Designed miniproteins, single chains, continued (4). Designs and how they scored, part 95

Each design is a single chain, and the fold is of that chain. pLDDT is the mean over its residues in the fold that is shown.

## One batch from the design tools (miniprotein)

Design m15304
Fold by ESMFold2-Fast:
Formats: C-alpha cells, sequence, structure tokens
Structure m15304 (fold): chain A 67 residues (1-67)
C-alpha cells in the first residue's frame, strides 16, 4: 500500500542515479542525461503523487543530473 509505493518510488530514484552514472561513463551529452532524468522524475512523481519526501528525492535526482 502506501509503504510499497514509497519503496517503489525510492527504488526508481536509485535506479535513475545508476543510469545517470552509467550514461556519464559512456560520454553521453549532459542535455541527453538531463532529459532522461526529467522523464524518470515524472514517472516517480506519478507513481507516488501524495508523497512529498519521494517528490523531493525526484527533484534531487534532476539536480544531480544537471551537476
Amino acid sequence: EKEKRRRIGEAMVEYGKALIDHLRKLGKPKEEIVKLAEQIAKAVINTTPDDEEVRKRAEELLEYAKS
């Protein structure tokens, strides 16, 4: 239920960070990485719309991709 949805959202954020790291290692352009991070963040928010903490994690993922 609520706890399961939070775990899914958190897992998606962790997967997103791993993907960003992998794409950086492959030399992908920053713009492409940011676009992917935006798509992942939207998916996380849509999965856990009422969870402010997971939303904050999704925003942090976007900042991580931009750094």
Scores: mean pLDDT 81

Design m15305
Fold by ESMFold2-Fast:
Structure m15305 (fold): chain A 79 residues (1-79)
Amino acid sequence: MEYPKGLVELAKELNLPLGELERRLFRLARHPAVADPSFFARVAAAIQNNEIRSVADLVPYTDGRLSRAQVTRILTAPV
């Protein structure tokens, strides 16, 4: 399977393996502050189109509910 370049760049910024980043994005989509069933689909489409390459590019998809620091924390928090 080929990974989108934007997903690879996001994984490097967060220092996460690609498979782990996918799980962490799903965790972000389920976060109470997001609470948007369309969030994951919108983000997945944007990643495929290379529109998301960094945490800063991901922040607008939270509809102002989360800051860049909060998104980073959710994606990098220990399990």
Scores: mean pLDDT 76

Design m15306
Fold by ESMFold2-Fast:
Structure m15306 (fold): chain A 75 residues (1-75)
Amino acid sequence: ASGAEVAMAILDYAAENQENIDEKAKEALQEALDRANAGASAGEVADWLRERAKELEGKAKEVLLGLADRLASLA
């Protein structure tokens, strides 16, 4: 997937999950978007999200893992 396709997938996921995105999840989603815009692959962003999710609990963790699974499907 192109960087634009990865970025769009992140934005679509954020819109679909808006009610479950707290400040920690929002910061992680912004970093994921920045990485995609800098040329990171879908797989690289997914792996980063999985590592970041290990530091989080509850809804924030589930949001990051769900996005990672979606991005992995684009790789």
Scores: mean pLDDT 83

Design m15307
Fold by ESMFold2-Fast:
Structure m15307 (fold): chain A 95 residues (1-95)
Amino acid sequence: SSMDQDITSQIDDMMSTLRDRGQTLDRDTFISSSTYIGYQMIYLGSQIGQDQRDRVIQRFRQIMIDSGIPQDQIDTIISTMISISNRTQTWIANL
C-alpha cells in the first residue's frame, strides 16, 4: 500500500540519520538522542508487520555495534525501545 511505502521511506531516512549520529556524536549523546528514533522505527515497522519490525531491530543493533556500544548496553537499549513500541501499540488498540 502507499502507507507501507511511506512508512518504509521514513524508516530508511531514520536509519540514515541514526547511522550518521553513531559516527559523529559521543556515546552518551548518541544513545540519548537515538532512543526516540529507535522506538519510532520499531513502531513504524510493526505497522507493516512482524518481519519488518524484526529487520528494523536487526538494522538498529548493527548500527549500535558499529558505533562501539557494548553488547549488554545494546540489549538494554533495544529491550527499552521494544517496551515503548509495545505500549504505544497497546494504547492505540484501546482507542
Scores: mean pLDDT 78

Design m15308
Fold by ESMFold2-Fast:
Structure m15308 (fold): chain A 93 residues (1-93)
Amino acid sequence: MELSPKEKILESLEKFIKYVEEKIKEGVPGAKEVLELLKEAKKYVEEGDYYTALEKFTEAAAIELLALGEDEEEVQAALEEAKRILEEKKREL
């Protein structure tokens, strides 16, 4: 449905942040590092710095794939959509 690209990215980041917060409660290694990177990515999206946001997001995703796994299909889909939109915004520089 019709969120702006920025709103879609923020919604996807919020879903992933909530997922990672649950993984921190479960004691999953790397989850705290992923959470901090996602919070930084969100800050840069809010500031309109899509390049830095994409860098932070990519770093978080790399750690997530190694440490957290892909238990939530909905969160994975949101992560992939956010990455795609960030990459498109970076190209529109």
Scores: mean pLDDT 69

Design m15309
Fold by ESMFold2-Fast:
Structure m15309 (fold): chain A 90 residues (1-90)
Amino acid sequence: MDRGQQLRDQGNRLYGQGNFQQAADLYIQSGDLYRDVDPVLASRYYTAAGHSYYQNGNLQQAIDLYQRSLSLDPSNESSRRNLQQVQNQL
């Protein structure tokens, strides 16, 4: 099993349990593993980390991760929309 997929699956489980900080950490680790080999996939994992920080009330960390996501894949519609929504709350 791919380590990045394993970390993502652990992150999804923790997110479902409301452990958003730990979920974000695992999604970031998963994204980091794919960053150089599949930046589009890495972008999606950084989106999931951003969502996790948003759920945890860490708006600035969510913004930073959505921006990181978009730097790898500018066409990531999810990160673009979520970034705009979070910035509108500030």
Scores: mean pLDDT 87

Design m15310
Fold by ESMFold2-Fast:
Structure m15310 (fold): chain A 62 residues (1-62)
Amino acid sequence: MSIEEAKENLEPGVGFVIETDEAEAIAEELRRAGIPAYVLDKNRVLVMPKDEKHVERAKEIL
């Protein structure tokens, strides 16, 4: 799922898979902001915002 789709569909408590060419960089930036994020492979990151503040911050990073 694209970064644009992630910006529209990110919800508190719901895990979301983002497709990107910079999976590690995005996951590291999300983790640095306190948002749980895991690299699934070179092009995919699982992001798991826990609350609305995490959702807002993740959308800023993406």
Scores: mean pLDDT 79

Design m15311
Fold by ESMFold2-Fast:
Structure m15311 (fold): chain A 63 residues (1-63)
Amino acid sequence: MADVSRLVAAKLLAVAAVVSRELPANTEEDAEAALEAARALIEELEARGVDVSEARRVLERAE
């Protein structure tokens, strides 16, 4: 039953990898924007009733 949370965490990691490739430089502003986008996605998924516990743990580690 935890497969949905793990799938969400895996998708967030994949998005983070893609964003990292598209960022031309590792700046604080670019990192902050990416983290805000990840938070928005987690909140949207939680609003849809998805268990985002693992995804939030991944985001906390990235901060």
Scores: mean pLDDT 65

Design m15312
Fold by ESMFold2-Fast:
Structure m15312 (fold): chain A 68 residues (1-68)
Amino acid sequence: MLTEEQKERLLKEFQEVLDEALAAGVITPEQRENLLEQFRRMIDSGMSEEDLQRVIDHLRTWLRRRKE
């Protein structure tokens, strides 16, 4: 199981990527809120740290491609 510190770290990293995407104009404020809620749900469902990190990494890769 994830510790509270691990959950906070992952949530913070995900929020930072979402904030970059919002600043880049590739997502709306509503999409940011929906994605954040989905990520919180993934944490609560008992998804592994590795799988949660993969979600963040995929979002970062997607954002980088959209900024090109």
Scores: mean pLDDT 82

Design m15313
Fold by ESMFold2-Fast:
Structure m15313 (fold): chain A 100 residues (1-100)
Amino acid sequence: SAEEREQTIFLFSITAELIERYIEGRIEIKKEAKKKGLSEEKIEEILEEFNKEVDEELEKAIKELKENIDDLEKQKEILKKTLEKIDEIKKKYLEKVKKL
């Protein structure tokens, strides 16, 4: 139905935003670390820690999405919650870099 199509498109739009937030977070952290004059090795270490925390949240989200494969509304909730978690992780690492 048209409603199912609209719901599916919305789900994909949130997923695209999630990918964008992950990439932008990595870029912002790298820029702040470079402004601080951190070594390439230290920047890579910070980005690896950031990636690990985001990957852990993504793995949890993937598991929850699979458990709710027939529930589009629940999938939207999971993705929105995951976006919020990625934003929290980004803020945490930006603050960590600024305090160095």
Scores: mean pLDDT 84

Design m15314
Fold by ESMFold2-Fast:
Structure m15314 (fold): chain A 56 residues (1-56)
Amino acid sequence: SPSAGAAAEGAKALVDALGVEEALALGREQASRKIGELTGVSPETAEAGAQMLLKS
């Protein structure tokens, strides 16, 4: 399972880079790719971060 802490850090990094509205507008696949690019986490962890961000 991906680390919840690493996933949360990835989601935070995306929001810090783009802002909350822009990050939410990306959708899950684009958000996970960008999280991976920003933080270097595994694709599984980046996807978990994107899911955490996009859940209300």
Scores: mean pLDDT 77

Design m15315
Fold by ESMFold2-Fast:
Structure m15315 (fold): chain A 67 residues (1-67)
Amino acid sequence: LSEEMEEEVEIALTRMAASVAKLELLRQGADPEAVERAAEEVVREAERLKKAFSYKEVLERIKELLA
């Protein structure tokens, strides 16, 4: 894979992690609008850094944005 394709895969994995984290926080009673905005911000950060975040990193970042 080229570096460009590798970056696309890493961002796609981060988006998947954000979707799972969002659903988990919604199940715990978090505000849907706040969770959506926080998840979008985490994905945007991954895009800026051109880096994948693990599920734990995504979940922690979303929780930080909700605090």
Scores: mean pLDDT 79

Design m15316
Fold by ESMFold2-Fast:
Structure m15316 (fold): chain A 80 residues (1-80)
Amino acid sequence: MDAAKSRALAEGLRARFPGLREEDVADLGAYLPDVSAEEMLSLGLALAFEPDAEAVVAALRRRGFPEAAVRTVEAALRRT
């Protein structure tokens, strides 16, 4: 995934999780290769409305993201 898409997703999520980095979410962007940076920002903002890291993880699983990508994001959210 390119840096713009990773950065957009991280920026959206950073509204709730300020320590999150673009590299922490790169695997999610790789799963969605045909979405725009604007769409990735919208996804991040939607996930930032979840109350905590566990809720974000549950939302990602509900959306059908691969478990490996979800585990990477979960580890980053727990670090933050």
Scores: mean pLDDT 75

Design m15317
Fold by ESMFold2-Fast:
Structure m15317 (fold): chain A 77 residues (1-77)
Amino acid sequence: DKVVEEVKKLSEEMVKAAKEGDIDKAEKLAYEMGKLVAKNPNNSEAGEIALKALEEIKKEAGEEVFKKALEAFHKGL
């Protein structure tokens, strides 16, 4: 599934950017991930991967970074 593969790649890049302190890049990638999920509403696996990656940001980069990434993701939806 190309959509699942693309969401997985975006999620991995987003988490990496957040861990490196590149919050602007993490927000931009979260927004793109949201847009991709919105275009594929019947792909539950893509949505689950996106939400798990956002939760990983909360554990690895903290609540404030998570909140910004989540807001950008929802803006993409």
Scores: mean pLDDT 84

Design m15318
Fold by ESMFold2-Fast:
Structure m15318 (fold): chain A 62 residues (1-62)
Amino acid sequence: MEVEVTDEDLEEAERLGFSPGLVAAAKAYLAGVFKDMTLEELAERFGVSKEELERAIEALKA
């Protein structure tokens, strides 16, 4: 379990209107930590919707 929510992640979440958990999940996905998981499985693991996770990934990717 190595998805650490930093103060930077909290600031980014506040700026984008996402929860810290959504930002942590999106960051982990972009870092390739969960390559073998689908977005739906990753969203379920973090207790968020797939739609919210996809939105957070796009926001962090831009």
Scores: mean pLDDT 71

Design m15319
Fold by ESMFold2-Fast:
Structure m15319 (fold): chain A 66 residues (1-66)
Amino acid sequence: SAAARAALRAALAALRAGDLEAAQKHLTMSILVGEGALREAAIAAGRALGRGDVETAIQLLEDALK
C-alpha cells in the first residue's frame, strides 16, 4: 500500500539520520498497514535493528523500495 511504502521511506530516512526510535515507529506502522513484500521487509529490517545491524536494515529497506 502507499501508506506502508511511505512508512518504509520514513524508516529508511530515520535510519540514515541515526534516529533509531523514529525508525522503529515507522517500521511498526509499515507492519500494521502493509502486506506481502513490504510487510516482510519491515519485519526483517526490525529484526536486523534488534541485533544492532543498522547496515542490513538499511539494505533491506532500500531493496524493498526499488
Scores: mean pLDDT 86

Design m15320
Fold by ESMFold2-Fast:
Structure m15320 (fold): chain A 69 residues (1-69)
Amino acid sequence: VSEEDLEAETYVALALIILTLAKMYPDQLSEEDLRKAIELAEKAIELSTNPDTIKVARQVIEEARALLA
């Protein structure tokens, strides 16, 4: 595992945590928190060569965008 792949996995994990918390506790997380999750997932896509990591990151972005609508 490269430094970039490890960093990307960390970003997608953090983005997933934020997204999960936003779904479970929508009154406690702001739109800014959801935008941060999108930003982290976008960074993961930029850094990762792992298709599974990219797939999860894309799903996080789409779900977070849906919650912002």
Scores: mean pLDDT 83

Design m15321
Fold by ESMFold2-Fast:
Structure m15321 (fold): chain A 74 residues (1-74)
Amino acid sequence: SGDNRKAALLQLVRRELEELRDLSVEEARREAERILASVRAYAESDPSLSPEQIAELLAEIEALVEEHLARLEA
């Protein structure tokens, strides 16, 4: 289902962001932008995801990215 797909993508993003912990803020920001762009393109092209599920997924990913980058800047 789309909910299972959304959950799987969120888990993947969390893992990818964890790998950025040892990077500089600039490098982490660049990699996070690539991750976000890839997930956005995939989600928007996936017919199993509703517009609402895509919006929720992207909002959660953007929040995770902001949280991760804020921790690196602190």
Scores: mean pLDDT 79

Design m15322
Fold by ESMFold2-Fast:
Structure m15322 (fold): chain A 91 residues (1-91)
Amino acid sequence: VELTPEQLARLQALNDELLAEAEKARATKDPKEQLKFKALLLRKIAEVLELLGLEEAAERLREAARRIEEEEDVEEALREASELLREVAAA
C-alpha cells in the first residue's frame, strides 16, 4: 500500500499525539485519567485503521472508546479492543 503525502503526514501527527498522551497517562496515576487516555488512544488508532482502509475495525474501536468514556462495560470494551487489535496485527 502506497500512502499519499497527506496520509503519511496524518499518521505522523497521530503518532506525535499518542506519545504526548502516553506521557500524561504515566504522570497522572489517577485510574479515571488513565481510562480517558486509553479511550483517546483507541480513537487515534481507529483513525490510523481508517486511513489504511480498515473501516470496520475503526468503527469497532470507536465504539469501544465511547463505552470506556461513558463508563459502560469498561472491562468488556477494553477486552474487545485488545482482541480486535490482536486480529488486525495478525493480518
Scores: mean pLDDT 73

Design m15323
Fold by ESMFold2-Fast:
Structure m15323 (fold): chain A 68 residues (1-68)
Amino acid sequence: IDKKIEELKKKIEELEKQKAELKKQFETSGGTKGSALGIDIAAVDLQIEEAKKELKKLEEEKKKLEEK
């Protein structure tokens, strides 16, 4: 379970780096060209949110195992 938690933390870090890069591109694009980048940023945000939710679930499961 510790290994899965660490892997998720690394995945979240990677996704946050991708989001930062897309935001930089979005800030320079504007207009019609910026619309596609906005969709990509939103997709990465959803992936980050899902990974964070999974991380919280695993951390709660770890606490339950420690209590038992």
Scores: mean pLDDT 73

Design m15324
Fold by ESMFold2-Fast:
Structure m15324 (fold): chain A 65 residues (1-65)
Amino acid sequence: SVRDEAKELMKTLTSDQLGVLLLTRLGVSPERASQVGRLHEQGRYDEALDLLSDEELRRLVELLS
C-alpha cells in the first residue's frame, strides 16, 4: 500500500531530511512538519504517517521513488 511504502521510505530519511522535504516539496505547514519530525525521531512512524493526508503520502512516495 502507499502507506506501507511511505513508512519504509520515511525510515531511510533522518528527521531533519524528512522535515525539509515536507516543508519545501509537499507544502506541509512548519507546525505539522515539526510534529511529524518529532514522532519520526522517536521511532513513532505510524503516528507520524497519521498526521499526513492520503494525498501527501502519495506525493511523498512519488518524490522518494
Scores: mean pLDDT 86

Design m15325
Fold by ESMFold2-Fast:
Structure m15325 (fold): chain A 79 residues (1-79)
Amino acid sequence: MGGELPTIVVTLEDGTDLDKMKELLEKNVPDLVSVIINKDDNKLTLILSFDADLKKNQEIVLKIPGVKSATTGYTPLLL
């Protein structure tokens, strides 16, 4: 059973600034360890601490303007 970190894959609204969104996520997501930007798919992958509550952090992410969807998982895989 893997030591995989909890992740949230964030899909952004068209025309959203990826760098601005990264800054907002870093300020608002308390358990955030790192952010991976995928410019090709207009997505951000959030890597959280191993004991992070995925549902709580997902709810915080979904409240940020410019976020279209947030998908939770337990993998560092970039989509």
Scores: mean pLDDT 77

Design m15326
Fold by ESMFold2-Fast:
Structure m15326 (fold): chain A 77 residues (1-77)
Amino acid sequence: SPKEEELIKRLEELDKRVGELMKESVENKDEEGIKKMKEVQGMLHESMYYMVVEKDYEKAEELIEEAEKKIEEAEKE
């Protein structure tokens, strides 16, 4: 569906950003940064489950929006 394609694209973009933040945290030995990014990865995985298995696009989008906010906050620090 068009909505599922939109959400998958958003997840791919967020996953890339999380990967970059995780790499930076690992290189800087930032344990708290690593922990935060692992939590965000969990949220992205949960959103995929709701989208693909449950077909609950509203719940998936909510989790994606929350993950995006956490990524944006981490990128400002």
Scores: mean pLDDT 86

Design m15327
Fold by ESMFold2-Fast:
Structure m15327 (fold): chain A 68 residues (1-68)
Amino acid sequence: SELVIKQLQLALEYLQAGNASGALVVLGNLRKEYPATFLLEQAYKFSQQQKSELLATLIEKWFKEPPA
């Protein structure tokens, strides 16, 4: 969906700027719209675990190979 793409781009920008907290907020907001999506669950958990590099890599991969 359009909202998900735009919010993922915003979260990626936050992570690239070193703002993992900002990315977490964006992903948390997305989970309100799509609470059952596996990808958003994974992104949120990685952010909570301070695995910002892994989260950034996942978001970049989703831009290239978006899930159903």
Scores: mean pLDDT 70

Design m15328
Fold by ESMFold2-Fast:
Structure m15328 (fold): chain A 89 residues (1-89)
Amino acid sequence: DKEKKERVEKFIKIFLEETIKTLKEWGVSEEKAEKLARALFDKEELEKLLEKEGVPEELRKVLLTSAEYLEEYINEELDEELKELVKKA
């Protein structure tokens, strides 16, 4: 479904943009914010980056919860074609 695919792509774009904005408001540099936002699709890499970059615990909890929610959403709501699209993002 092309409409569903477009909706998912728009959701991913907005989600990443909002995550980057939030991280920047918390004093994270734009480069680090983009790196952390991209890692939301890879929970293991996100956990490593949060430790390495010294992200505050409260923000760490929010990002890990967001990554878990995103993973659950992808697994429950998206068909196999849309899951492959998200993996490439």
Scores: mean pLDDT 73

Design m15329
Fold by ESMFold2-Fast:
Structure m15329 (fold): chain A 103 residues (1-103)
Amino acid sequence: DMKNKVIKGGDPTKGLPVLYIAEKGKGEEKALEDAEKHPGAWIVIVYEDLEVLLEDLKRYQYAGGAVEVVFYGKEEDYEKLKEFLEKRKASAYLMGGFHFVPV
């Protein structure tokens, strides 16, 4: 199992899947509001420690196949996640589906 909190919802028949990655607190609140409005399937991963998040993402390949990833957190954490997705040639990064929401 992932070490980070994972919340799943939405309907896979109603749109493209979106992965939300959010820092605990304000990031989690904003990510859940946006996810609940998304017509397709969604996953929200809540993180407190970025290194733990990156190890979870390596182990469970959540980000590798996602076509859209939205990150809610600090700019320094966003830059590290961006480098991670780039090195793994993640679909969201390569297709321009990686978005940043500062909190």
Scores: mean pLDDT 79

Design m15330
Fold by ESMFold2-Fast:
Structure m15330 (fold): chain A 100 residues (1-100)
Amino acid sequence: NELLELVEELERLFEQLGASPEERELLEEIREAILNKASNSEIAKLLLRMTYFVAHYGDNYFGKLAQKAKNGEVKEEDVINLLRDLVRAAQQQLQQRQQL
């Protein structure tokens, strides 16, 4: 399950970054949603919340995806792409910390 593998990678990165308990709890909610076969739109809504906590985005950078999630129009590839973007952002943050 590609979605589950990406979430597990993100969980490991967040542990290394010292992510808050709230962020780790949100990742566990996402993992459970995937395991329970929640809709792609439901999973996307949870992921968008995590992006907000990590990046402190007041305006959702993923505005198009947020609108699709409200309408129940999110596809699996949208969720995979969002997870990959979050993994990449976490990896970049970790690399910046290690270069200090």
Scores: mean pLDDT 74

Design m15331
Fold by ESMFold2-Fast:
Structure m15331 (fold): chain A 64 residues (1-64)
Amino acid sequence: GDYVGQAIKNLELIKEMISKTTDPGYIGLLRGLARPSLDVLRQKDPELAKKLQDELDEIIKKQL
């Protein structure tokens, strides 16, 4: 439903914002903002949620 689509869009925006910053504090804040969208996805599609969490963690690792 619309909740899954919105969660995916929010995570893509957060990933883009992380890719444009080198501030560890701001990256931490953006990671925190991703959690509600990941929680929504986990309830509807836990495999997709894990994949997107892993992608987010990989992007964060490359910026830090």
Scores: mean pLDDT 81

Design m15332
Fold by ESMFold2-Fast:
Structure m15332 (fold): chain A 89 residues (1-89)
Amino acid sequence: EEVPKSLESYKELFEKMAKEARELSKTTEYSELLLEIAKLAEELAKNVTEEKVKKLLEALRRYGEEHSYENEEVDKLGLEKLVEALKEA
């Protein structure tokens, strides 16, 4: 199974999240927040820490609060997998 319980094993997820956030930032007025999410995901792809994962989740939560399509956009960024990883870690 490809869903490891270690946060370090989610490097590929963070890399994908950074790319998706960067692409979304080109088409929305929430580009500043999406660029913050992209930068944080890029840092996590390089060095995974629980502190940075918590900061990423908070940024994603705030993006959802300010955007009417929060569930669809957040799913695209992989939030569900991160929440599961944190819950089981």
Scores: mean pLDDT 63

Design m15333
Fold by ESMFold2-Fast:
Structure m15333 (fold): chain A 94 residues (1-94)
Amino acid sequence: MKIVYTKIEVPSDASNEEIARKAVETLKEVSGLKPGDKVYIYSSDKELLEAAKKAAEELGLEAETILSPTIPEGTVVVSAVKDGVTYIVEVKRK
């Protein structure tokens, strides 16, 4: 399986909405996702999951949120599979 992993650090004062938007927009750009495509969103923070789901839905994507207690606070992981490639984007506060 081919995996493309992108890690982004944002300032410590970045809002959940900024983190969420950066994660989803980066995933869309690197993977070429279009409206109707499915994304998986992982975080230990419910507010960050909700922000990322909203950001994905604003781009026309279908979002599934998974509460994952092993992911550090202030971190969101978004993933999608396109054309046999798994794309993963991790965004975290510094």
Scores: mean pLDDT 85

Design m15334
Fold by ESMFold2-Fast:
Structure m15334 (fold): chain A 90 residues (1-90)
Amino acid sequence: IPSPWLQELIKKGEYRAVALHYESLARDPRASDRDKALAYDQAGDAYLKLGEYEKAARMYEESSRLYLSLGDYDKAREAQRKAEEARKKI
């Protein structure tokens, strides 16, 4: 769950700091694949808020791939759909 400081960044609209935090978690070799998938999804949402559609799409595509490998097909499809919507805005 987001820590109180991360929720404050979201409330302030500091989406770049939010995106970089989750992207860092997604690339942490010590994180579980599920935590990485969630982190990519959250980074994608933050990049989408910033209008960085190419980065948002890539984050969602990585999230979808990880959820697919975990057998979480519902979350994989949701992430893939978000990636496709972001790519339409490029």
Scores: mean pLDDT 85

Design m15335
Fold by ESMFold2-Fast:
Formats: C-alpha cells, structure tokens, sequence
Structure m15335 (fold): chain A 94 residues (1-94)
C-alpha cells in the first residue's frame, strides 16, 4: 500500500507541474490538496484502515474532478492513471 500511495503522489506532482505551466489554477489547487493529504498519510506511522480508506476516497474524488474539469489531455491521462491505482488500492483494503 505505501508504494502505491507513493506512486499516486508522484503522478499528482506531475499533474501539479503541468497545471501550473498551463495556468490551470483549479486543477493545480486540487492536485496540491491531493499531494498534501498523501504526504500526511506517508508521514504517519499509526494510520488506521478507516483513515486510509477515507483518505483514498478523497483522493479518488479529487482525481475524478481533475478528469472532468481539466482541458489538458496530458493532465487528464495522468489523473486517469492515478485514479486506477487509487481505486485498485481501495479495493485491496476492503
């Protein structure tokens, strides 16, 4: 799970960089929130399963919002890749 969270984090960082380059403030804000949430999770040694599920559901919601609202094809593709990893990770926790 920790490795999958790191993979989602790296994809979110790429989305943030591209969104900033494109001047897409809304996508940049959503990506920044995903990054902050994932960093908090990765720095916490005592994460409950329920807290991890809640955080992944928030990440999934943010990624879906990026896919719906972003006009940049590369950003959308990265968000779809991150969404797949997040959904697969959430299913493993059930």
Amino acid sequence: IKEKLKEILELAKKILELAKEAGDEETALIASRIIEGLQKLLNNENISKDSLIDALESVIEGLKEIIEKSKNEEVRKLAEEALKIAEETLEELK
Scores: mean pLDDT 82

Design m15336
Fold by ESMFold2-Fast:
Structure m15336 (fold): chain A 92 residues (1-92)
Amino acid sequence: EKEEKLRELGHRILAGELDFDEALKEASEITGLPEEELIQPILETIGKGEEAVEELLKKASEFLGVPVEELRKLSGERLMALLVVVYAYELL
């Protein structure tokens, strides 16, 4: 049930239906985790460089059923929102 909600949230992010703040709030509500606990690991992953981000994008591709090439086109807040959703899924 929580997995389906996170998958739906990821697809809504890809469709441009949610901004970053909205996506973070919904991921927090679905998981029951504070927003800070969801965003901090993602900032750390981005700080580790492109290889760490690429690993999360591959997981996102498998989770959402979307080619990784489409996910690599994402940048800025939309990329951050997607990584938060994937990390939230990994915590379930």
Scores: mean pLDDT 82

Design m15337
Fold by ESMFold2-Fast:
Structure m15337 (fold): chain A 80 residues (1-80)
Amino acid sequence: SLDDLFKKLSEVVPKTSEPPPEIVYELIGRREYEEAIRFLEEELPKASEDRKPALLAYLALAYHLAGRPEKAEEVIEKLK
């Protein structure tokens, strides 16, 4: 469930993690999940270590909302 996903993410994302760029919230809010996934995957190799946990968390969320929960779990494992 989405609730279970948020619980898992809250356990692995540091409180000091920098938030993702605003465009991520916009794409997810517009239900453009594949576009959000593409943006996040392009940003991850460029991101600071402090920002990567938040980007990975939103990548997992975007995969789950896109109907790819197995891909969301793969991304969560990268956070552990």
Scores: mean pLDDT 79

Design m15338
Fold by ESMFold2-Fast:
Structure m15338 (fold): chain A 64 residues (1-64)
Amino acid sequence: SRLDQLVQAAVDHVRGLFADGHSIEDVEEEAQRFLRLLRSQGVPQEDIERVKKAIEKVIEEHKK
């Protein structure tokens, strides 16, 4: 689905930021900007929450 593609793109982007040496704080700031952009584009809140949870999971895995 389009949502699955959006989730995968967000996850890949966050993984790329960590691969490039960005800090957890920098990644969290970029994630918040991205989620605000989705909201401004009229993406439903339930879809934004799914993207947010996927990003949070990647950040949690990076902390291990």
Scores: mean pLDDT 84

Design m15339
Fold by ESMFold2-Fast:
Structure m15339 (fold): chain A 84 residues (1-84)
Amino acid sequence: MSDRSKYILDQLLKLPGVNEEKVKKLVSYLESLLRSGKIKEEDILRLLEALYVYLSTRGRIPLSYLARLYNIPLSILSEALSLL
C-alpha cells in the first residue's frame, strides 16, 4: 500500500470506536479485494478516504453519496465500513 494509504489508516485508528483489530480486518479485506481483482491499488486510497469522511462526519454524509463521489462500488464500501 502507498504511504498516503498508511497515513489514512493511522487517521482511522484515531477515530472513536476504531481499534487496531478492526483496522487489521479492514487491511485483510482490502488485500483480498486486490488478490481477486475486484479493486486496483489506486482504488484503496479513495476507499479509505471515503471511510474516513463517513466516520469523521458521524454518517451525516450518506454512504451512497460517498461511494459515487469516490467511485467505489457501494457494496464494497458498505462491507469495509461493517469491519470498523
Scores: mean pLDDT 83

